Designed miniproteins, single chains, continued (4). Designs and how they scored, part 84

Each design is a single chain, and the fold is of that chain. pLDDT is the mean over its residues in the fold that is shown.

## One batch from the design tools (miniprotein)

Design m14903
Fold by ESMFold2-Fast:
Structure m14903 (fold): chain A 57 residues (1-57)
Amino acid sequence: GELAARTAAGAAAMARSGMPAAAASQLGWHEGKEANDERAAASGRAGGLSGVAPPPV
């Protein structure tokens, strides 16, 4: 829901500002990439980042 989307947005922002690339690398860049992709999608969808365009079906 909306709470989950907002949490994902906050997590993404925090990871970018609070968690440097080095920390992400230690956690497993490959494994984290998949989780981050899901969160990034949720963040973009929740915020809409001035990209109000229909996605390719």
Scores: mean pLDDT 55

Design m14904
Fold by ESMFold2-Fast:
Structure m14904 (fold): chain A 74 residues (1-74)
Amino acid sequence: SAAAEAARARADEAIEAAEKVGAALSGRAALRAEAAAGLAALVRAVGEIAGEPLEGAEKAAEIGEFAVADPAAA
């Protein structure tokens, strides 16, 4: 469970960072930042619930963040 707790802490940090970015922006850019943070947190939470290795969940979260922020670059 320590690994799952670490993943949650990192997700919480990412959300907080995205909130600060969102507060500095407006409109669509702020919504994209919030969506990316939410997706990262969701992927990590799913990994925690499923009991899967953190490495897979973290990689999926990074891909999700990239796809949401810049879908054309995927």
Scores: mean pLDDT 61

Design m14905
Fold by ESMFold2-Fast:
Structure m14905 (fold): chain A 99 residues (1-99)
Amino acid sequence: SARTLTFHPTPKDAKLYGIDPSTETVITIYRPAKEVTLRYKDGVLEAYDKEGNLVMEAKGVGSPTRTLMLILAEVLDEGGLDAVVKLDPEDLKKLYGEL
């Protein structure tokens, strides 16, 4: 079943990451996964399993780094200790460009 989590930055996080304090990040988790590939574009972060199934989606990404940490905590915790995150080099450049 899909699970939805909503996050707002603290005033400290907003200053640290240069994001709007009113930014709302909505993370939808569709299924647990042991290994995910992350893709970031246009303020949307997506996670895919080995078979190319969408396992998680985050919208309203005001800080890619902060959102990535939240995703790792939620998706990988449900996926277990052997969970691995992979980032495409192009997507990694986009994440760094937003920082």
Scores: mean pLDDT 65

Design m14906
Fold by ESMFold2-Fast:
Structure m14906 (fold): chain A 103 residues (1-103)
Amino acid sequence: AAALRAQAEAEKAAIVASAQRLKDRVSTKTEPISLEELKAWLDEEIARNPVSAPLMDRILDSVKDKESVSPEELIEIIDRSLENELAGLDHLLALGLAHLAAQ
């Protein structure tokens, strides 16, 4: 249980760090970000931290019908996607810990 909790916390920290790097990158932009440029940034984060792939997929799904996204809107999408991903991971961790406690 302790090892799984430590791993889950490390994975959450990596996902939060990926989200923060994206937000920092977005914050340097004053013009709308193209979908192609955003996809490249998302791919870079997945390559750096594969555990961030579900978060990156959530962000992409939120913008894939758009030609470009403003920096302010993208930061909001990143924050919302991160909150949803962390909530999902907390739920999965709770289920995993309950299953282990039953063993």
Scores: mean pLDDT 79

Design m14907
Fold by ESMFold2-Fast:
Structure m14907 (fold): chain A 105 residues (1-105)
Amino acid sequence: DPQSLLEELLARARSILTRDGVATPAEFAQMARTPEGRREMLLRAAELQLEHLLKQGLITPEQKALLLEATREALRILDENGFSDEAIQEAFKLLVEAQRKAKEL
């Protein structure tokens, strides 16, 4: 179910943002109410996670740039299409392809 996948991604984003002290539970609840807020949560969590991986030497700056750009494009697709099932599937496919390409760098 694409909506269940989105809910899982938002839950993981909430966990990352709470761990790093970027947002409170009340702020998460507020952001989750709008497509713009959901997009912001997912983007901030991705930026923090990629920075963490870069600091640990698990990815290169080039891999971080590729994955972050793919995340921004995926979130654009979600935002423009109202987080529809088709948009969630397309966004997920794009992110999976970006991870594959990053491994080739």
Scores: mean pLDDT 80

Design m14908
Fold by ESMFold2-Fast:
Structure m14908 (fold): chain A 81 residues (1-81)
Amino acid sequence: AEEALRLLEELLEEIERLHKEGKLSEDEYRTATNLVREAIERLRRGDYEGAIELLERLRGLLRDHPRLQRLAEEALEAVRR
């Protein structure tokens, strides 16, 4: 849980950075940010199954952004243990 939360916070920081640099569309930024925030809240509530569902969707969304996709995959693995 702690490792997954750390990775998701790092992912949020990277999403914000790429958005500020104009490397993410507004739709990608909004969708990715919402999915990460919802995954964080589900993990904090102990809803690991719900978090996994959101992270799998996020991984697919971020396929064209290799660094972001890698962070999402690392977070997903940390939740699965």
Scores: mean pLDDT 83

Design m14909
Fold by ESMFold2-Fast:
Structure m14909 (fold): chain A 56 residues (1-56)
Amino acid sequence: SLEELAKRAGLSEEELEELLSLSPEQQQRALVRMVIAGRISPELAEELFRAIQEAQ
């Protein structure tokens, strides 16, 4: 689920809501920045992005 993936990424409910309010291009950039910062793996970023698109 999207919520479980967000939890694995260390995202708060507020951070997840912020991501969901962004355009797909902005969501992709935000997730790439999290990978660069070492917060999540590229695989988890891809799973999160896919789940967000499916939820919208």
Scores: mean pLDDT 83

Design m14910
Fold by ESMFold2-Fast:
Structure m14910 (fold): chain A 81 residues (1-81)
Amino acid sequence: MSNEELLEKMMEQLSKLSREEQILVLGIFGHEAIKERPEYAEEIRKLTEEMIAVVEDESLSEEEKLKKIGEIMRKVLELLE
């Protein structure tokens, strides 16, 4: 599966979750990414924190949140290559 196909499927799943579930899933994603590439742990942690901050940003529409989270998630997936 390409990173773009994986990203699309992950974003589709994320869009169906509650805010609390999104935070949990993004936290798990970040933890698994660090486990896969511990040399990028600091970078992945920062990107995970950025995604969670987007989820919690009350000023953004759900569509804007998903777009921003997708952009950050792509950066994490690129680190795993």
Scores: mean pLDDT 83

Design m14911
Fold by ESMFold2-Fast:
Structure m14911 (fold): chain A 84 residues (1-84)
Amino acid sequence: REPLTREEIRKELISLSEEERLKLIDEMERNVERGLRGSTNKEHYQKALDALNEARKNVKDPEKTADYILKAMDLVREAVEADR
């Protein structure tokens, strides 16, 4: 699988339907919760969950939802790096 740039991911997220965005948010929340259970650096995962909750609140706004999802992705990346 080719890695997508942040801007490519954002455009893909914006193109999703409201239903598809909610499904993605649910999947990401499950992944973040799994990370939270296994990590000593829980703060970054907790911030990622907060960002995903904001994405869910703004699900009718594709651009805001995409930006919050990307923020959650960045926070998860930082959490994983902190565990190295």
Scores: mean pLDDT 79

Design m14912
Fold by ESMFold2-Fast:
Structure m14912 (fold): chain A 79 residues (1-79)
Amino acid sequence: DLLKKLSEKNKELVTAMFNGDKEAAEKALKEAKEIAKKIIEENPDLSEGEKDIILTMPESIANMMRGIERAIKRAEERR
């Protein structure tokens, strides 16, 4: 089940980023992207929008985590 594998890698990515493990986060992100690509290749009935969401999901999760970190830092920084 590719969706379960993608979910597992996304969880590994979030965990690694939360722990500050850059090497584990990069590996999980790469593997998640490869799984997302396979899901699209095996599911021709997916719309272009659905394919885009699946392909960008790992990167979006990584960007969200980085965004949260930046938002917290910004809120703590005095003008």
Scores: mean pLDDT 77

Design m14913
Fold by ESMFold2-Fast:
Structure m14913 (fold): chain A 81 residues (1-81)
Amino acid sequence: SKVLSVEEAKKRLEELRKALEEEAKRLRDVQGWSDAQVRNWMDAQIQLVRREAAEETDPEVKAVLEEGAEELERWKDEFVG
């Protein structure tokens, strides 16, 4: 298991959020994915973050991962409805 600091978790989530936003837009606008297909793909990505949070033993890092997943859920709902 990779030991993750609070700062590394925050940076990783910020980079992940940006990458997911860019990829979701590409999938919709370039690949022609429906909102339902983009939603399902984003749900899979968010579940990976939630799984990492569930496996995390540091309560501060766990909180950062859980908050990150909630922010991604809000962005998903705004982006694809």
Scores: mean pLDDT 83

Design m14914
Fold by ESMFold2-Fast:
Structure m14914 (fold): chain A 89 residues (1-89)
Amino acid sequence: SKRKELEEKAEKILEKAEEEEAKEPDEEKRRKIRLEALEEILKLAEEAGDEELARGMRAAMLSLELSKIKDREEALKKGKEAAAALKAA
């Protein structure tokens, strides 16, 4: 079925992304690799008219972007706290 072919293509894209992520020491670059894989699957889902898969990919991409923002905010907060502690010492 067309759905099964789409799922097999999506699985291969994700497997390739996981292999590239495993080789990348930078967490932000790993997120970019994952995001690009999700974008590729989204494009395939949209071309196939699979709105359920497309919606799932959009949700996954949004979750990944929100996680990146939260990690940046947490890192900035910890950096400010460390700087304040060093200045108080």
Scores: mean pLDDT 78

Design m14915
Fold by ESMFold2-Fast:
Structure m14915 (fold): chain A 136 residues (1-136)
Amino acid sequence: NLKDALKNLAKNPTVEKLNEAKNAVKAAIASGSDLNETDENGKTALHYLAEAYVSAVYSGSADKAKIISGLESILEDLIAAGADVNITDKYGRNALELAYLRLLVEGKEEDAFLFIKKISKILDKHGVKVKSHPVK
């Protein structure tokens, strides 16, 4: 399913797994699947996409830029199809907070800022509002 494809991409960020995830996204949207379905950890497909983004940043792969670009494309497709960025996992984190905080904590400040900048443009393009949760 969509979450499994994104989990597999997060575990091993390759172009092959990216293409599998893209196909799973298209299939889920075409079938009218609930893109906001949560698992046992309260995580949606967007949470696993965020984990895949973090993994791609750390992968050291020659295909890193292509994988990151592909993940941004998947995010835009999911947002356009009605995926809700404001759903929180069992730790009270939405998908964007999860990716941003992980990149920031691991010393990837430049990647964290680029992530926020790119994602904000996608959200603005689709009229999506994100709830601000200041983490103390």
Scores: mean pLDDT 80

Design m14916
Fold by ESMFold2-Fast:
Structure m14916 (fold): chain A 88 residues (1-88)
Amino acid sequence: SGLDLLEKTKKKAEEALKLAEKHPEAVSEELVKKLKEEIKKLEELLDILKNRTNPEMSGEEIQQQIVEQMKKIEEISEEILEAIKKAL
């Protein structure tokens, strides 16, 4: 389900951030910052979906943006995890 995918995306991002904190020399500060910014954008989209849909944006359009945002978070999380793996 979409909720299962969302939870997996969040857990992977949390793991990436936790490992980056333990290995600050292995990961660029820019990648960590980018991941945090993309997570914030996801939380904003989720809030819009739950509490309000804008007249200019349908629920389907918001859901599509959430899927695209989750993909971005997964890609950045993977880049961080790969950087740490190479450093170890």
Scores: mean pLDDT 82

Design m14917
Fold by ESMFold2-Fast:
Structure m14917 (fold): chain A 63 residues (1-63)
Amino acid sequence: SEEKKKILKEIADKLIEIGDEVDGYILLKNPDAPEFAGLSEEEKAELKKKGEEAEKKEREARA
């Protein structure tokens, strides 16, 4: 599906942005997305939230 491919690319871009300093966020953004195969829009939305949530939590604790 074209939509899935576009979303995967968007996630990759965000991983580059936030994963610049913390590797953990990269893993959290795609904890269950090996090679981004078999991901649904719902799944991607959920893992994306996890990554963002973890980033905020760690940033608050670290900052």
Scores: mean pLDDT 56

Design m14918
Fold by ESMFold2-Fast:
Structure m14918 (fold): chain A 87 residues (1-87)
Amino acid sequence: NPLDELSPEQLRETLLHVRRLLEAAIQFARSKGREDTAKKLEALLREVEAIIAQLDAGADVAVLRERLLAVVQEADKVIQEMRKELE
């Protein structure tokens, strides 16, 4: 399915966007005293940085896309759990 494929350039742009969102989420978690949440998000940020490095080194885009999808899913879960606790 062509709609499920990201070019290396599109994947890199998506990784940079996810990195910015994670950095913002980490700052927000810390501002709310949620250090455990911040540490979980920092681990996901390190994974995004590793994926960017591997993409720049010419690694398989399909493998990196799968890893990014796993990171996004876990980040969403962590952020939603934190958001629910703040309401």
Scores: mean pLDDT 83

Design m14919
Fold by ESMFold2-Fast:
Structure m14919 (fold): chain A 83 residues (1-83)
Amino acid sequence: SIEDEIEKDPSNGTLVLEYVQMLINDGKYEEALELIEKALPHLDDIQQANLLRLASRIYKQMGKEEKAKEYEEKAKELLKKAE
């Protein structure tokens, strides 16, 4: 499964992003956030920023505006650091 492939190569940021998008499309927000949390330590700053922006969008859809803002700011800081 795609989950098993991610477990074998958690640094595959493209695969992680694809699976997170699938979970979001299915309304599986908690599972998407859990995957993002587990994947972050294995990815570079640009890939981390992309996942944090997805987390921000999930939190907005869940009505958690303050968490959404926090995650968007974290993503922006990582993109500045990647320069």
Scores: mean pLDDT 81

Design m14920
Fold by ESMFold2-Fast:
Structure m14920 (fold): chain A 100 residues (1-100)
Amino acid sequence: SAAQREIVRKVGSLQFKPISPEDLARLEQIFNDLVERFPDNPAVIVARQELDNYNKLPLSNEERGKVLARSLYFIGLDLQQQGFDEVAQEILELVEPYIK
């Protein structure tokens, strides 16, 4: 859809700040908590598969942090489009400080 293409374009243009190892661990824990909270949500299931694939790449912790933050931001916008406003706001507010 046009809305989905605009989300992809906006997220693709974002630049992320370096994420510390401590913040990376926190973002990973929040994502895991989200998976436990919404285990049967299709968007969360797809997001988990995508993040598992990124974790298999030979990326530095800094690059992993940027990938995780970008993925979480994309997921937040997608969930917002699906009407999951509360969880979307939690994700977007969590990730927004890492955007340049």
Scores: mean pLDDT 75

Design m14921
Fold by ESMFold2-Fast:
Formats: sequence, structure tokens, C-alpha cells
Structure m14921 (fold): chain A 86 residues (1-86)
Amino acid sequence: MEEIRKLGRELGLPEDEIEGALELLKEGVPEEEIKRMLEAAARIRELQAKPELSEEELEEMRENHRVVTELPARRAAELAAAEAAA
């Protein structure tokens, strides 16, 4: 919990967003995945604030978009598999 709060504050995220991340952690989303989502979201916002992007920055943005979208999709698939196994 404390690590998520510290990371969110260092990334400049609003406290409401940090509390949302803590709720995801409480509901069983791994802390490492939440940290990666927060870092990816913050980095995307930083890159989007630039008037132009290099090829390296564009690639980084694509990777971060995948992290933000793929982690929730992977978690949903994992939950579905767990329900099927039960």
C-alpha cells in the first residue's frame, strides 16, 4: 500500500487515482502490475505533453499503451480461468 502511494505521488498523480490503485490491489491485482500501470500512465502523459515525439519516444508510448491495456486484459483472463478451474 505505502509503495503505491509513494509511487503515485512521485509520478504526480492525483490522490483519488492513487486510492483507486489501492482498491485494485485490495481486490487482488498484484502490486507489481499496479505499479507498472501507474508508471506507464504517467509516462504516456509526459510524452503526450511534448509538441513532437522522436521515433524512440513513439515506440515507448506504444509499449506503455500496451502495458496499460494488456495488464487489465490479462487480469480479466486470469479471473475467468480461475472461475473455470473452481
Scores: mean pLDDT 73

Design m14922
Fold by ESMFold2-Fast:
Structure m14922 (fold): chain A 71 residues (1-71)
Amino acid sequence: SLDEQVQELLDELDEMIRELVKAGYLDLARQLSDIRDQILKAVEAGDEDTVQKLIEEAKQLIEEARKLLES
């Protein structure tokens, strides 16, 4: 369900933000925090289309974060 996808993504964003902060990638950590907040606001508003778009954007940022942390 969308709710399960959102919860899993939020948990992944939280872990990624912690790792980015520990590694000193503060600007990217801020970007992940900002998209996390946007997802929560869209969920509260019941805007499923915006939630879907933000999920895809968040996945792209997570891939960027993983690539930097592996470098």
Scores: mean pLDDT 87

Design m14923
Fold by ESMFold2-Fast:
Structure m14923 (fold): chain A 95 residues (1-95)
Amino acid sequence: MKEKYDKVIELLEKAIEIFEKARSVNPEVADEAIQKLREALDKIRESYNDEEEFKKAAGEAARVVMEASGLMGRYDPKAAEELRKIAEEIAKIVE
């Protein structure tokens, strides 16, 4: 559990960094995604001792990243691909 927990936190922090860099291109999409991802990080941290809640929170976070990656595809295809891969990794971890 701790290894999966730490990896999901790492992947979400990486996704946030990608969106922070994208703020210069599309601040509206980036700010909304950052807010939702920080909320998901808080839920994941609260779920450390609850595997069921952790999987639920991480699954929602992966969905937010995937949805935002689609929106980013028009502005930054490379960032969109990296975000998609992050979402897929999170989904695989909580499978």
Scores: mean pLDDT 80

Design m14924
Fold by ESMFold2-Fast:
Structure m14924 (fold): chain A 86 residues (1-86)
Amino acid sequence: MAEEAEALVEGLREAAQLKDDPEFTLEFARTLLGLAEADPELVAAALRGGGWEHAMEVARAAEQVDPALGERTRAALEAARAAAEA
């Protein structure tokens, strides 16, 4: 759990650096949306572990290209964070 969450935080940081690539940003947003559906506890742990700001940068960048995907990704991240038990 902890090592996987740390790896996801690093992935989110890297994705935020690549947010100016619209194809990468959309594909990463779809992947992140799917991961939040499949493993919300892992996503929530990464968001609490420093991934929140990077994830929101990716979601906002995705929303500029595909507003519907960006909005769904942001909502899924917020839901995963809210559903996680501390």
Scores: mean pLDDT 79

Design m14925
Fold by ESMFold2-Fast:
Structure m14925 (fold): chain A 80 residues (1-80)
Amino acid sequence: SLSLEEQKELLKVKVLLISASSELFIAKRMKEKGNPLADKQAEAAIKLAKEVERRAKELGDEKTVEKAREIIKEAEEVLK
């Protein structure tokens, strides 16, 4: 169980997860169109998702940890 303070921090982490997911979506679309900035966008998604994974682990939210790891994996597939 989480304290009210931990629940508020978890909401902040979930917002950051949405940002990471959005960056990944943009990276995939950029790569699809041959945009040379796709790799930088994918790197941004990885950086955000790693921060989400770290903070979610501290809060014991395994579901958010798994979602962050999925974003990292997908973003790494964008990079070559």
Scores: mean pLDDT 88

Design m14926
Fold by ESMFold2-Fast:
Structure m14926 (fold): chain A 61 residues (1-61)
Amino acid sequence: MSEREKLNLEIVKAVNKGIETGDSEKTKKEVEKLLLEMGLPRERAEEIAERTAQSVKEISE
């Protein structure tokens, strides 16, 4: 399994943890960090992390 596949799995785990705890801000920070480790540009990582955190917040309501 490649490092990118492992990082994708960590993103899924971070999202699931965020849904369980309702902590969308923590999910945003964790996802952004993982996306940056995958080599995404800062602006793209921030955009994806923000959208992911918004989805977590909606599900957690």
Scores: mean pLDDT 78

Design m14927
Fold by ESMFold2-Fast:
Structure m14927 (fold): chain A 60 residues (1-60)
Amino acid sequence: STEELIAKAKEGDGEAVRKLLEMGYSQRELAEILGKSVASVSAMARGLSDDEGVREVLER
């Protein structure tokens, strides 16, 4: 269900973020729903975790 995907995405599950995007949610809408930045949502969708994705981008 959508609620379960949102819960998983809040925990940093990039697969759940990708599935929500495929369902028609924008990165901005997901950022508001998840309480994260658009950059964090984008990093999660690329297969990076919320925390590790930000660190990896800063290192590269």
Scores: mean pLDDT 71

Design m14928
Fold by ESMFold2-Fast:
Structure m14928 (fold): chain A 63 residues (1-63)
Amino acid sequence: HMAEEERKRREVIRRAEEIPDLPGEEQARLHQEIQTNLRHYFSRQVAAGREAARRIAAEEAAA
């Protein structure tokens, strides 16, 4: 679920920021990876939700 994925993202970013010895470039890279993964995950979840809603509507109409 998006809320859970968002919390995982925030937790990882927060922990990375708490570690002052972690290179800034490494923090930026981690942030970019998380952003990209969440964007792809969100797109897939939205598409899946629309597909499920369409199937339910079709089944309802067929009844």
Scores: mean pLDDT 67

Design m14929
Fold by ESMFold2-Fast:
Structure m14929 (fold): chain A 98 residues (1-98)
Amino acid sequence: MEEPVPDEVIDKALFILDVARALLLIQMTIADPEERKKLEKSLEILDRAEQVLQEARATGGPKSEVLRKLRDLLEEAKKEGVHPLTIQALEEIIKLVE
């Protein structure tokens, strides 16, 4: 009933997540234990976003469901106080999927 997210859009979104993940992993090398826990949560949210996008690619899932899942992850990320790079990456991929 609803159009799926185009593969090209999913590829671009996955690239944004990969860049954010790489930058967070660099920060992990110099982080103290408390900051490291925040970065681990940030990486977990990015991994969950990647799973949403990969599932959409595999199943041809409707755009509205993908957007709902990504928006739910963004709200969870904001509540958990994850790294700003994770929030920015989620906001950018939501805009791409819209």
Scores: mean pLDDT 84

Design m14930
Fold by ESMFold2-Fast:
Structure m14930 (fold): chain A 68 residues (1-68)
Amino acid sequence: GELRKKALELAEKLARLYALMIKYGDPSATAKVEVDPETGATVTVTIGDETIEVHVSLEEVLELIKKA
């Protein structure tokens, strides 16, 4: 549905914003954003030898849109 499409677009934008904020705080960090139409967006951040994965859930974004 239309709401699901908007939620996925928002999830991707939030993930990309998060990646940019991380890189602004630490220029040595690398960040990759991957989008899954069923689950949402995932940001993989690498800082030195550490890798952190952050998931922006499609379901959570859908709930936020419904409350707005």
Scores: mean pLDDT 81

Design m14931
Fold by ESMFold2-Fast:
Structure m14931 (fold): chain A 57 residues (1-57)
Amino acid sequence: SANREKVTAFLRSLGLSDALIERAVALSGYDPSRVGEALRELGLVDEELAASINAAA
């Protein structure tokens, strides 16, 4: 649960809606290291930002 809460808090800090946060969290498998990939798949961030997010998580 701690990883899910951490990912959700991070995505909320990016200004995403609750619906998009839940979708991105589910798509990442609740793994912070996959959040950038999930956001890129949803079309919300570019490749460079996705890589930076994955490196920071």
Scores: mean pLDDT 70

Design m14932
Fold by ESMFold2-Fast:
Structure m14932 (fold): chain A 96 residues (1-96)
Amino acid sequence: MRAELLATFRAGASTADPERAARALALVREAERLVHLAEMYRGLKDYKTAAEYYLRAADLYDEAARLLSSVPEAVKALRQLAEALREIAREYERWA
């Protein structure tokens, strides 16, 4: 699921304004780094810290979606990624 949405985003970014595409790619790369950190904290059973990193990653996906607003498929993929992370964070808040 995440890999497919990221592929859709990258395809859409390639059709966008190069400056906005470059900034969106940087935001998504940072979001993926934060997702990796969240997964590490989840493994440590630190659900509160994992939720915080997932929420930060979701915010970066939404920011990237705003930069690619002219590319509906990329916007949809990024918003789906953000919502998936927010759902995980809400579940983890129940366990914190």
Scores: mean pLDDT 85

Design m14933
Fold by ESMFold2-Fast:
Structure m14933 (fold): chain A 78 residues (1-78)
Amino acid sequence: SDAARWAALEEAAGATEADLGPLSPEQRALAERLRARAREILAITDPAAREAAIAALEAELEAELRRLREARARAAAA
């Protein structure tokens, strides 16, 4: 739903190390870049343009956040 997608974007824009676990320097740089992009998308006022931008970013954010969470899970399990 639109509300769920908006909530996911807000979560990405506000994501912290607590959400992702401890980050390497390169992971932190990636997270900052993705967060900045999410914030830029949230600033789009045209619903159609915003929706297209959200759709484009969703898959990349989801994949990268999953990788970071997997790394955190492995670190915690060690």
Scores: mean pLDDT 71

Design m14934
Fold by ESMFold2-Fast:
Structure m14934 (fold): chain A 74 residues (1-74)
Amino acid sequence: MMTLEFLEEKLDEVIEEEKKVLSHLSKKEQLETLLKALKERIKYIKEKHADHPDAPLVLEVLEKKIKEIEKELE
């Protein structure tokens, strides 16, 4: 079973890798690209994996990260 800690660590690793790939973009463009990707991931999980035991935990971690990025874009 995936833990909240494991999911947060993996999401942070993915975000850091994406920031390196997007280093040629402005900070705002990097955050907007990440926000779009995270929102698409939430939609995918809700449509394809809503019944998965870990889905509520994964959605919680993703929604928390989306709120953090949206706050940075304000």
Scores: mean pLDDT 77

Design m14935
Fold by ESMFold2-Fast:
Structure m14935 (fold): chain A 89 residues (1-89)
Amino acid sequence: MTREELLKRIEELVERAGELVEQYHKEKTDELLNQIFSVFSEIKNLIEELVELTPEQVKEFGRLFSQFLRGKLTPEEVLERIKEIIENK
């Protein structure tokens, strides 16, 4: 995949994660939680394909996903932070 294709796939997965998080806050099932973690794992794998993450960046992604799961961040805010981590030189 090109960098642009990987970024588009990450965007699609972040939007899907947002839908699952909203549903989880309404239904509170372990099945939805497992689906959310599966999507987060896929996002992380795509990011690692684009850039070599430092230990600090890995911890930052952990905090970001935790805040996203808790409804503290919108999908748009999560995507912006992911792009900042990937594009910071």
Scores: mean pLDDT 81

Design m14936
Fold by ESMFold2-Fast:
Structure m14936 (fold): chain A 79 residues (1-79)
Amino acid sequence: MLDEIVRAVREAGARARDLVDRLRAQGASDDEIIDAVADAFGLDRERLREEVRRLVAEGFSRRTAIVTAAAELIGERLR
């Protein structure tokens, strides 16, 4: 069960990364990317935005922060 959840979170993280990279290449703002990722994965936009802000404050790049925050929130939903 845990290994299946870990795999699902890893796959979701990879899809989130691809979405972030695609939207950035299209010139989307960081806020537009956060909202699009939240909508694509059924996450709360406000929670994702706050988690991204926390990770950026810890020194992560915006791209890494968005992908990491999305993966963490997806993992929470699968538990």
Scores: mean pLDDT 80

Design m14937
Fold by ESMFold2-Fast:
Structure m14937 (fold): chain A 116 residues (1-116)
Amino acid sequence: SAPAPQTATLTFTIPEGQRPVLVLRSESTTVLSLTVTADGKEVFSYSGPVAAAVLRASEALATLPAGTEVTVTVTADGRILSLEVEFVPDDDRAYAVALTGAVLRALGDEIDALLR
């Protein structure tokens, strides 16, 4: 039997001089819906594989200006273990390292869920 879909919500404000990276840990292969709301307006939506969702949502978040109030809502086809944001310095190298780490963790979770 497949696990029931789960929804998680995270709200934060983008700090000055930092970029947000979305961190999603799950026992799921697929994000059924992911939405990013900025100052009460939907600015991004995605559905698809978990690792791709983490990558695309993080790229969308990185386009938002400091001071933006952000809400991320994720519905996955399985258990959500955590939904978090990591703030890294506004430096392309630091951002690339953090983003790569988040995507690889999500991909590992996706592969593990696929092999069950």
Scores: mean pLDDT 88

